# Ledger of designs, part 60: designed miniproteins, single chains, continued (4)

Each design is a single chain, and the fold is of that chain. pLDDT is the mean over its residues in the fold that is shown.

## One batch from the design tools (miniprotein)

Design m14058
Fold by ESMFold2-Fast:
Structure m14058 (fold): chain A 88 residues (1-88)
Amino acid sequence: RKELEEEFEKIAKELVEKYKPEAEKAYEEYKDDKEKLKEINIELLEKMWEEFFEKARKLAEERNDQESLEELEKLEKQWEEVRKKALA
């Protein structure tokens, strides 16, 4: 449990660090264009979540952690609802 939780946190931190420069660059380039900045931030969030779920699910499957797989499925559904509201 603890090892898998630490791995998920590591994946999340690595993805934040990976996409932080792109988010900061977008903010500097489009700080006066709120619509464009919103589009780019949504795209970056989509990429981060997609990579997170791909890596996290693979790790949970390798460790036969059914509880984590169920938690990841719930998180994906929650993210999809947030995305729908943001795009509406």
Scores: mean pLDDT 79

Design m14059
Fold by ESMFold2-Fast:
Structure m14059 (fold): chain A 117 residues (1-117)
Amino acid sequence: NEKLIVQTKKFIADYLEVPLESVNTAIELLKLHKNKSLEETLKEISDKYETGVIRSFVLLYQLAYEQQVFDPETAESLAKEVEERFPENPIALEVSKALRGEPINSTLREALQEELN
């Protein structure tokens, strides 16, 4: 589902206030490191890439693999920010769920996992 992936990439770029290129770089890094844990990959890439790439990487990993990286207070704060900045956006709703560690829409998760395979 290329359209859903394109919409999700654009949303992440807008939310994180990074160029779309940073999101695309994060996807390529996820493809390269798909056999590694989030922690192992972050140790390898955190000093090599801009903060915007790393933030995009973490968010995409949370969306695709249900990985929670924030404590509950930080997660709730970030989720509320997404909801306030992007009301009525279906992708924003799924991003806020992922930030809280809640399961996201299966169609979006499957499309992301297919993009990352």
Scores: mean pLDDT 85

Design m14060
Fold by ESMFold2-Fast:
Structure m14060 (fold): chain A 100 residues (1-100)
Amino acid sequence: MKEEIKKIIDELLSDPEAEFFKTLPDPNSPFYKKIQAPVSLEQIKKDVDAGKIKSLDEVREKISIMVGEVLTITPPDSPLAKAAEKVRKKFLEIYNKIKE
């Protein structure tokens, strides 16, 4: 499962809509100061590789936190909010195919 999960994260990382979510926000940014536990796709991948995340369900929870943090601090019609929803939708499409 570890290699399959890493491939899924790599598919998300290759999406242009995921650009903002690839790395942790700059600690000096206003964005970082508004979120309590910043999550990025690269950090999720590192946690999978280190054995801290062992299932696709745990990845789903981390992505939900990541998207939820962005949606809390951005207007619903902002480009960033739309990008967050697209990343979440893409992950859920992959997730549902595997969980069938």
Scores: mean pLDDT 75

Design m14061
Fold by ESMFold2-Fast:
Structure m14061 (fold): chain A 71 residues (1-71)
Amino acid sequence: SLRQGGIDAAEALKRAAETLPDEAEAARVKEAAERFAEVAKTYDPSDPESVEELEKAAREAEAAYAAAVAA
């Protein structure tokens, strides 16, 4: 399910953040991943806005991790 997939992906991002050498970057990624997890927990497949929020939270968490790795 997209809810469980989102929760699992957010947990994977939090674990990946623990391997980052910069604590500030790690904290930023963890914050984005926590937001992604919360959006996934409240995900409603019957609500188009809920789908958009899940996609947005996933993109923001992925972007935060990509930026941290590139730094």
Scores: mean pLDDT 80

Design m14062
Fold by ESMFold2-Fast:
Structure m14062 (fold): chain A 73 residues (1-73)
Amino acid sequence: NREILKDLGAAAFVAGAKWAEKGDYEKSYRQMELGAFYAEGEARKYAIQGMEAAKNKDGKTASEYFRKAAEAA
């Protein structure tokens, strides 16, 4: 069901953004891996960019991209 997959992706992205805001980049990255798995197109592109930022411990950039991914999902 596409609606359930979108909801799961959006929820994972929001959780990832919150973990990045708290400085827990490992948990943030894990949530984004899950969100990217459920998402396609623009949402997935934003999720990948957010994961890259989280890997580099850039919480502000990661949080911004994760929120964009959630909006696009």
Scores: mean pLDDT 76

Design m14063
Fold by ESMFold2-Fast:
Structure m14063 (fold): chain A 97 residues (1-97)
Amino acid sequence: MIRAEIEIVLPPDATLEQIRKAVEKVKEFAKEANRRYEEDPSAVKVLKISVEFQKDRVVIRIEVEAPSLEQIEAFAQKLKDTLPEAVEVRILRVEEL
């Protein structure tokens, strides 16, 4: 089992409405991922979502678990596709459990 933290960086000029929409998209993406996990335990499981308001930007972090790093990479790729407004989507931490 691999645990990872994925970081989504929103544009520094993102409006409150854009931030709200991005957070909602991430929540829906996580719900769908966990629904798939209920059907297939080998799928990616979302553990936590957190939103950090920094001085000039907003960062969304998502903690996930999967059997392989390749699945986590595929998950991050789908997340990038879901959030074209994000400046960056990256895998920060990878821990083998």
Scores: mean pLDDT 84

Design m14064
Fold by ESMFold2-Fast:
Structure m14064 (fold): chain A 65 residues (1-65)
Amino acid sequence: SQDLVTALTALEIEAMGEGVKLTIRLEGDRIHAELEGDDEAVKQRIAERVRALGAEAGYAVEVHF
């Protein structure tokens, strides 16, 4: 959905501001997220946010660190 894409794009920008690279791929009803960076606490928080957004939109979420 447009709302989901907008929210994920905003999260990518937020992550970049905190020194973490978030790469998102949407494929059918699945979100693939890759997180790169040295701050494990920030990566975990962003991963939880991706999972929450996916669950709310009915998407399966796979996160790779």
Scores: mean pLDDT 85

Design m14065
Fold by ESMFold2-Fast:
Structure m14065 (fold): chain A 94 residues (1-94)
Amino acid sequence: SSELEELIEKFERFMARIVHLILSNAPKEEVVAEIERLKEWLRENNVPEADEIIARLDEIEKQILAAKTEEDKQAVIEQLGELGKYLVEKLKES
């Protein structure tokens, strides 16, 4: 549906922005703020399994705050990619 396509597009824009901030070495507070905006969007749009996805985003935020190396940053990006793929599949199943 056009509504489903719009939800996926908005979600993909959030994910792209978060990854861009990490790759651009933005302040960790800015990255966390963008993830908090994504969590709010998930709640507001009644996304399937929003509470589970938000819990995973909370763990990713902790990893971002603890990240000190490029290896730590790549691990976070990989986890975001896996979560993004999972959420897009759940949205398509809805």
Scores: mean pLDDT 84

Design m14066
Fold by ESMFold2-Fast:
Structure m14066 (fold): chain A 72 residues (1-72)
Amino acid sequence: MAEEYLKKAREAIEKAQEALRNGDVDKATEYLEQAVKYIEEARKSGADPEEIEELKRRVETLQQAIAEKKAL
């Protein structure tokens, strides 16, 4: 169900943030990739476009944070 995928996407984003906070950039990247997959599954399952856009913005912000952490 779309709601389950939205929940899993949020959980994956939270895990990515925790990994990044702990300095584990590789784990943060893996969790972020999982979040992206769950967001796409939620979209395909008819999730609210507003929720999808919110999660996409959170992913983009986190991608930037990960890239900055990797870049020296």
Scores: mean pLDDT 84

Design m14067
Fold by ESMFold2-Fast:
Structure m14067 (fold): chain A 72 residues (1-72)
Amino acid sequence: MKCYAITGKPTAETKALFEELLKNPACELIVLEDGTVLVCLKDTPEGRAILERLRANPNLKVTELEDCNKAP
């Protein structure tokens, strides 16, 4: 699994995306108050597709974490 810190404004599209991720049992997601989202994805085709979707969104900044304990 790889962990990612995702920052962005709470928009309707961003909220809908995170709601989809919360329903996926292969994805672990922690939402912080300021809109920062910690996402851990499996090294699977589905996990890669989710990562690509997150990176393709111009309203989101995706930062790869070496350690899930060191959120920015």
Scores: mean pLDDT 71

Design m14068
Fold by ESMFold2-Fast:
Structure m14068 (fold): chain A 98 residues (1-98)
Amino acid sequence: GPLPAKELLKRIREFLAAAAKVGPEDSKEEQAEKFAEFLKELHGLPEEDVEKVKKLTLEFLEKLEELAEKNDSQGAAELGLEFRNELLEILDRVYKRK
């Protein structure tokens, strides 16, 4: 079955700390900004796509925290898949424009 929602949230936070230099005291907005900057550096995102990634990441983190509070592991797994697919769609468009 899917990971418990609280465990998924913990693993996402650990990933953001390792990849995007997110600190334990960072707000969700600061976490989203750091992740968007990480993808900008890695993939060369134009500013419009950086802002879109920041907005999507903030929404993802807010919804994931709510699902973790409710112990909705299925909802958390579905949210994670949706977020992954939206990020891949942005990256696909960026690379096709180059």
Scores: mean pLDDT 85

Design m14069
Fold by ESMFold2-Fast:
Structure m14069 (fold): chain A 62 residues (1-62)
Amino acid sequence: SLEEQMRRRKTELESRIAQVQAERDKLIAELKKNGKFDEKTLERLVQLDREIRRLQAELAAL
């Protein structure tokens, strides 16, 4: 049913958002601890933020 498809998609999006947020939070914590802002880590944080926003937009559209 449509309801089952929407429920499954919502659960998948929520799970993926949680995973990406956890990765972002871990990188931010490592940056704060080490005091170094390397370019690759900053690029990864931008990518993770973009992914979170994309997933949140998909969740909101359900």
Scores: mean pLDDT 84

Design m14070
Fold by ESMFold2-Fast:
Structure m14070 (fold): chain A 77 residues (1-77)
Amino acid sequence: SDIKALDEMISRLEEKRKENSDNPELVKEYDRSIDLLKQEKEAIEKGDKKKARELSSKSTAEEIRAVSLEMESLGLV
């Protein structure tokens, strides 16, 4: 289900946050992504399909930013 998928994504991001706890900038990006996914979950639970879709788009953009920052932190860019 959509909610189960979101819960799994949140759990993965919380794990990455713990693994990168010494990098405040990366932690901040993960916190933003987690917050957006939690808001999307709430929108789905309330039946607000329009808001859920908008939040899904925002969380995808934040994931791209987090990946870019991870690559920079590893010296891959």
Scores: mean pLDDT 80

Design m14071
Fold by ESMFold2-Fast:
Structure m14071 (fold): chain A 100 residues (1-100)
Amino acid sequence: SKLKEKLKKALEYLQNNPAARFSMELVLLTNGKYQVELVKILEEAGIEVPFSKDLLTTIVQALVEKADEISEEVMKKFIDLLIKLARDSGADELVKILEE
């Protein structure tokens, strides 16, 4: 699906841009609304992610692996959250990847 391919590209971006990933994780950690949105998305996706180093890459990888089992609505919610995190952290290249 197009959403799975977008998440694969986002995963590659996060793996290749550790500073941008770290900044996005700081935005997530300091924004309670984004934390609530993420928890709801993970619950709807049926994903249990251990909180560890590289949290965002771990979550994106899990969503890519389960993409065919997850509704398009849930995948779109996650992509919208990633766009917010990327925008708030200045990861403009990731915003472009996700909005295409």
Scores: mean pLDDT 84

Design m14072
Fold by ESMFold2-Fast:
Structure m14072 (fold): chain A 77 residues (1-77)
Amino acid sequence: AEALLEEFRRLALRVIDASADPATSQEEIDRLEAEAQAVFGEILRLLSRADPETAARIRELYARVQAELAAYYAARQ
């Protein structure tokens, strides 16, 4: 779970950076977004199979990742 959340974070940061770079094509941004969505799908599959305690921990870690991504995005505006 932590490794998938870290991979999702890395991909989401790359999407933010790519979106801020006028030299990056929309095709490349779409590809990175698709990769991030695929990893998120894997996290959702883990949540569907997890016990309530493990699911709560994954949701907590995901909330921390979301907060970090929001701060990173704001710093690029």
Scores: mean pLDDT 81

Design m14073
Fold by ESMFold2-Fast:
Structure m14073 (fold): chain A 81 residues (1-81)
Amino acid sequence: SLLSENEKKAQEIVREFAKESEELIEEMKRNGESKEKMLEKQKELVDKLAKELSKYLSQDEVNLIRDIFLQENEEEIEKLV
């Protein structure tokens, strides 16, 4: 692998986050939670992801990943309306 140990750990964290995010949205849909509550919870999860990634990646890299996930989550939740 051409990736550093830190980059490999970051990829593992991102994969786990993606799964947790999908499972949480599905649970919130089953519970009849509002779109606003789903967006709030996704932002909390993305902030948690950013804190974990900061152990392995630079702050600039973490900020870029955070912004990508926030945009994708907003677009997916918007489609539910």
Scores: mean pLDDT 75

Design m14074
Fold by ESMFold2-Fast:
Structure m14074 (fold): chain A 58 residues (1-58)
Amino acid sequence: GAGEGALAGAELALETGDGALARASLHGSQVLIDMGEDLETARRARELAEEALRRAGV
């Protein structure tokens, strides 16, 4: 679903330290959560994106 794209982006951002990708994945996951779509996957994507942002130092 749509959450899988956000999750993949968050995972890649965490691996690469890409803060811009981490922000995009965080935004995408939050939109999905607000809409009630793919909640389990979107929640995981948000957690990984937040971790990626912390590690990227943004």
Scores: mean pLDDT 82

Design m14075
Fold by ESMFold2-Fast:
Structure m14075 (fold): chain A 75 residues (1-75)
Amino acid sequence: MYVLTVTLEGGVSVETLLEIIKIVKKYNGRLVSVDSSGKETVLEAEFAREQDAKKAAEEIKKLPGVKSVEIRPAP
């Protein structure tokens, strides 16, 4: 299993969040959590395959307000 962590700039639009969720689902990912603070929004999603996580990350990186995208193997 692979966890994709997306960090968004503060005040992220609902439109950007919806696009991220759509991309995650497109690559057979599962949304795990969304944590919104006044400074940043952090979104985590799980993928069964590394390739699907990488493809999702590449599309998400193109969205406005995305600060960073990280992929980690998870047990």
Scores: mean pLDDT 81

Design m14076
Fold by ESMFold2-Fast:
Structure m14076 (fold): chain A 68 residues (1-68)
Amino acid sequence: MRQVEEAIEEIRELAEEMIEEGKPWEEVVKKVSEEGSRRSGELPPELRPLLAEGTTRVISEAMKKVEE
């Protein structure tokens, strides 16, 4: 659980930094998805769905900020 929570927090920080730098949304989604995929490979199969859900939530939250 902790490993997944840490990975999600790091992915969230990455997304926030890219948005703050003014990166286009497509680049943010691409980088976040790539990091989520890489970290998923390091986790037991049982924890991968939790990371995927967390990554999707980060993307959704970031999209809301871009949309206003």
Scores: mean pLDDT 77

Design m14077
Fold by ESMFold2-Fast:
Parts: sequence; C-alpha cells; structure tokens
Structure m14077 (fold): chain A 74 residues (1-74)
Amino acid sequence: SARERAERLVDELEELVKKKLKETKDKKKRLFIEAAEGLARIALGVGKVTGDYEFAARLIEEILKKLESGEVTK
C-alpha cells in the first residue's frame, strides 16, 4: 500500500541519516541532514492527517534522493 511505502521510505531515510551523521563532522552539513529527516517526518505526518500517502511517499522519495546525492548538504 501507499502507506506502507511511505513508512518504508521514512525508515530508509532515517537509516541513511544515521549513517551520514556518523560520517559527517561539518556543522552546516549535519544541520541539513537533520533538516531532511525533519521534512520527511512532516511529509509522513501530512499523509496520516490527509490520507494522501501517495503524495507523502513521493515527497519522501524526493528528500531521500536529494540526501543520497548530497544536494541537501550544499
């Protein structure tokens, strides 16, 4: 289901955040990584409130891709 996909994507993002924070010492980059996690959690929350988990999953996927590519740490 879309809900299960959104929840899985948040779990994947949280694991990536843990890994990147352990490897990152730069204060600004750490802040951006933590901000990406916060945005993903907000997106899941919006899905829970609105029932639109497809939209939530798409937003979380975008955040995850940007975190993986390093765009959120510029």
Scores: mean pLDDT 82

Design m14078
Fold by ESMFold2-Fast:
Structure m14078 (fold): chain A 85 residues (1-85)
Amino acid sequence: SAAELARHLAEAAGAGGLAGLLRRLLEAVANRDVEAYFAARRELLALLDERVRATAAPEERAAWEADLAAWRAAEAAVRARAEAL
């Protein structure tokens, strides 16, 4: 579930680590820095992926793999659109 994934992320990153990632994401949005935003987002997704693979049940892993693929596809679509401009 989303709540279980959030718990795994909080345990892996610690309170300070999550706050730091969130701050970088918010700063990137405020500064319209697309590269900084995707860099911080990739760090967040990689940390969550490691924890889900290590601790989640098989059904949660399958759901997460689908979500991760969708997040990666979304970044690729944004980059393709920017490249076409």
Scores: mean pLDDT 73

Design m14079
Fold by ESMFold2-Fast:
Structure m14079 (fold): chain A 99 residues (1-99)
Amino acid sequence: DAAEARALLERAEASREAFLEAARKAGLSEEELERLREAAELQMELLRALAEGRTTEELLLEYGRLVERGDLEGARELLETHTTPEVREVLERMTRLHL
């Protein structure tokens, strides 16, 4: 898991600009490109946290299930108990972007 997260982070960092250029060529607006850039940055921070062992795949799956069920209180408590303030902020921002 951590090794896979590290490999994904390295590839994401290398390909972020290529991804945004591809989206621009596909006809996305500047507003849509800004949202995609923000989403990509949050995803890279999450992959970095996974690679560093500051969160786990199991925690992320459980968080996603709670959010999908509308159990926002349970989701918040899970993050407060099992992660750092930095990782919690990333996940809360991703949830607000519907990621």
Scores: mean pLDDT 74

Design m14080
Fold by ESMFold2-Fast:
Structure m14080 (fold): chain A 73 residues (1-73)
Amino acid sequence: SPMERALELYREALEEGESPALAMSQAALELALSRKSRPTQEDLDEALKEVAEGLLKAGVPKEEIEKALEQLR
């Protein structure tokens, strides 16, 4: 699924030494692009929220996710 691919990109980015914030941003962009060829900022914000929820369900610590979201503001 597009969500599973986005969560895998998050993991791969972290393994390559990217920050959680940049890894989440990349995952959100991939998810948004799976739905629209030209996502708006609103589409990206929605995808970021969905990626955060997906990461929580996958067992990523809430503190890590909240810190990443704070850095993306």
Scores: mean pLDDT 84

Design m14081
Fold by ESMFold2-Fast:
Structure m14081 (fold): chain A 69 residues (1-69)
Amino acid sequence: SMEEIKELLEELHEKHGVPKELLEEILRAIENKDGERAERLLVEVYLQHPTPETQELLNRLGKEIRKYI
């Protein structure tokens, strides 16, 4: 759901230090149903924050995005 997507994006910012600007770009890609752009931006998040915790959140986020798009 969009609510779960927003909660996961907020957790990436608040607990893992991902910049709000990058997360806002991801949210825009999802709202525009641009799956390719959303996927590329998730990869960028992981490359900048390559931790197991971030990877798990991004895996959960990717599953929610696929249900929405």
Scores: mean pLDDT 86

Design m14082
Fold by ESMFold2-Fast:
Structure m14082 (fold): chain A 100 residues (1-100)
Amino acid sequence: MEKARELVRQVRGALDTAIDIAEKSPKGAPVAADAVEQVAEFVKRHLETIKADPEAREEVIKALEDAIKRFQEIGKKYPEAQKEMDRAIKALEETIKALE
């Protein structure tokens, strides 16, 4: 319980930071994509802990889904960042599938 709630906070914070970096400049897109892949790896390492807490699982899935929408909009705004945004989105989609 306690551990799963901390994981939700860490995931949300890391995703918010990555989104902020990508939204400010297309030059930040590679750093943001790398950060998102690190978040995906972090979630996968704690998969059983997150899945054991239904509330934490739903909150993580929602955070990942919200991040996908934000990165889709960033890719539309900065076509030069589309490849990096697609990489971030793919990592998030695969992570959601692992949580299901």
Scores: mean pLDDT 87

Design m14083
Fold by ESMFold2-Fast:
Structure m14083 (fold): chain A 64 residues (1-64)
Amino acid sequence: MAPTPEQIKEAAKSALAEGVDDNSVATVLANVAKGHLTPEQVKQALLDAGLSEEAAELAKKIVE
């Protein structure tokens, strides 16, 4: 099943709450979303989850 932007956002929030760093969260979730969501959708979901702009931009580049 393809992940939704909402699922990526909730997964990112959970990982941040567990103490995972922004770059690790961005990298893992970008690879999960790759081929299923647009780069823009992944960046926005991660920003909405509270990741840094730099980590969200890294995820966008991975999804491209």
Scores: mean pLDDT 84

Design m14084
Fold by ESMFold2-Fast:
Structure m14084 (fold): chain A 76 residues (1-76)
Amino acid sequence: DAELLAALRAAPSAEEAIRIVADHYGLPEEVVAELIARLRAARNSAERFAVVVELAQIIGRLDEGVFRALVAKARA
């Protein structure tokens, strides 16, 4: 989805990018809260990347461009 990808690239933070993707796929708020808590507790880029991987696994079939945009935000 080109609109989703554009919104993700424009997102000011990894937290906002995760919220945008979660909202688009209709994820439960408790799942989103857990992912955001883990992102905030992350001590390094590898731990932030792990949160993005978990989000992608929960969604299942995530577009590679969307995944790359999430990874870029998580590593910033």
Scores: mean pLDDT 82

Design m14085
Fold by ESMFold2-Fast:
Structure m14085 (fold): chain A 62 residues (1-62)
Amino acid sequence: NLPCIERALELFDVNKDGDITPEDVELLVQKFPDAKLDNDGVVNLKDLIKLIKYLKRKKLCT
């Protein structure tokens, strides 16, 4: 759902600098360890999909 994608993108930009960086992924792993994000130092679409699924599962978005 679009609201889940928007929420996931907002959470990915933890530093609120307008860019999604490996540092943001590291911070997300600390905040949402249950989301099982890849801790490989690379920001990719697979991590975004995992976060969206996690948000849907926890009902943090529609």
Scores: mean pLDDT 63

Design m14086
Fold by ESMFold2-Fast:
Structure m14086 (fold): chain A 101 residues (1-101)
Amino acid sequence: PQPSQDAILERSQQLSLLPDSTLRRMAQQVSDLARDAGYDDISQIADDTSVSSSSRLDISYGLLSSIGSLLVLGGQQQNSDLVRRVLQISRQLSSLIQQAQ
């Protein structure tokens, strides 16, 4: 299910509270996953140092998570590594946000 507008805003605010080193590391994980999955445009967003670490992580992760969900809904099991890694990143982000709050 799509998160509520309030939940999206809350996540964006929570990501901005994380250390830049942590945000850069998570953005790198998203970039690596996007590149491996063939989504070079998303990888470029995650690697764009002209954008804040929190913003580039939020945008790139959001896009990959949406793609992963669409692949599962479409019955396309061929990219199981993408789905698995998106879930792994989701768990890591939830843990980091919980520790920051």
Scores: mean pLDDT 76

Design m14087
Fold by ESMFold2-Fast:
Order: C-alpha cells, then structure tokens, then sequence
Structure m14087 (fold): chain A 88 residues (1-88)
C-alpha cells in the first residue's frame, strides 16, 4: 500500500535526521576533547593520564560520529527506495 511505504519512508527520514544531528554533536565533542588535550599537554601541572584519556575519548567520539553518519546515510537510501516503490 502506497501510504504504508510513504509513512515508513518518512520515519526513516526522521531517524536519519536525528542520527546526522547526533553525529554532529559527537564530532564537536571530539574536537573539544582534542583541543583540551593539546592545552593540557603543554601544561606542566597536567597528568599524562589525563591527556591520554582526553585523546582516547576524542577518538571514540570520532568513531561513533562516523558510525552514526553511515547509519543515517543507509536510512536515507532506504527511504528513497521506498518512495520510488510508492510511485510505482
């Protein structure tokens, strides 16, 4: 049924938008952690453990950002397929 396909497409489009938004937040967090790590690395009072943790957190945020972006793209592709099927 056309309406069922269109509703599923809209749901996937909403999910994709949310995932792109979440990916952007994770990317910003990674950047903030990298900047903080650089600042702490030049601070003689900062611990090596603290700098390493910030770099590790930044790396994890970058990886998560990429995963969220890939999932968002897959949902957009599926939504496009469903919209094409609804037009047939």
Amino acid sequence: EREELLERARQLEREAAALFSASSVMRAGAYANEMLAERKEKDPSASEEEVEKLREDAKKNKELSKELEEEARRKEEEAERLRREAEE
Scores: mean pLDDT 86

Design m14088
Fold by ESMFold2-Fast:
Structure m14088 (fold): chain A 87 residues (1-87)
Amino acid sequence: MQETRVTVTHPDGSTSTRTVRAPRPLRAGEVVVVDEAGEVVAVFPGSTTLAEAKAALRARGLTGRFTLAVITSDDGRLAIGSEFEVA
């Protein structure tokens, strides 16, 4: 298991940092979706947009609040992300 620190931008414009645990080492440019518990629920290629991630989660029947984060470090330990909702 790998730990990644995510800098999250919230809908109100505030930022926080969160540690998430990935089931495998992550690579720079990969996109991860994290649930409210800090669990990685999906890993996508770096070309993946927020709209594509939302569509994929809806197709899986997942709803609620998630964080979309892009891995920014080669060791996979740093990421930046923002919260979004799936209805």
Scores: mean pLDDT 78

Design m14089
Fold by ESMFold2-Fast:
Structure m14089 (fold): chain A 60 residues (1-60)
Amino acid sequence: MSNEEILNQLKSNLEISLEENTIDSSDLPMILSDIEEKAKENGLSQAQINELKDLVEEKV
């Protein structure tokens, strides 16, 4: 699986999770930490990790 495919899959899963759950701003640091860890485990670049974090911050 390419890094681009992994990024797109993580984005899709994240969007679904954010739609199904009410996220409080107090939960944001934990969510961002979990995303960073998961993305690093999948070998994503810091730029790609930041893209996922920006998506969460946009939705909250």
Scores: mean pLDDT 76

Design m14090
Fold by ESMFold2-Fast:
Structure m14090 (fold): chain A 75 residues (1-75)
Amino acid sequence: MMEEVRKEVEELREKLKSKDLKVRQEAARRLGRLAPSAPELVAESLRELLNDESLSPEEKGALVRAFAEGVEEAI
């Protein structure tokens, strides 16, 4: 279970680098749902996303919102 969660987080980290914002938003939501199971890996993925200079502040805001929606579903 823990190993499968780690692999899923790694796959989602790759999807967060997609040029398609819809794919990035879906990846952010799925990361949010995994936050209770892998908080450190999820936090690192978000930090990498927020430090991505290729993303506008508006795009980062949309991704953070999608992540928050995922976290709410996991609680």
Scores: mean pLDDT 77

Design m14091
Fold by ESMFold2-Fast:
Structure m14091 (fold): chain A 71 residues (1-71)
Amino acid sequence: ERETEERIREAFLELVKERGYKGTSIADIARRAGVSQATARRHISRGEVAAEYAAEKLLEIGEEIDKELEE
């Protein structure tokens, strides 16, 4: 659900930043997100994590700029 999806998205983003897309596995995502591999696999296989990753990256860039300006 929403909370689980956010956990998986954050774990995916963190791992991609640390290890790169190629170095990030479903097992690593599950461990970092605190969910089962089955749960992580479902979100990934449905493309939800991929779509959220693209959206989150854009949001992160915009959010960082906004916080730097309005801090």
Scores: mean pLDDT 63

Design m14092
Fold by ESMFold2-Fast:
Structure m14092 (fold): chain A 91 residues (1-91)
Amino acid sequence: GSYLEKLKAEREKFQKEVDEAIKLAKEMGRENDVKAIEDARSKLEALRDEVKALVDAGTLTQEQLDKITAESQKLVDEIEAIINRVKEEAK
């Protein structure tokens, strides 16, 4: 539906911004920023897999959801901070 299409568009936008920042950081020789973005993205993917497994098992608790949500937000914030830093240094 339209709601799922909007969520897909937001996810695709974030992935595009991450990919563009990685490419720019590589072109600038910022290897530590490349690694930090890739490591944070891998952790986000692991958290998504964990949520899916808990949902599929019917065992997802509110406490687990709150923890995973907080951890996911922290990783997104870390990625966005690196993207902003890379973009500023490219100017």
Scores: mean pLDDT 80

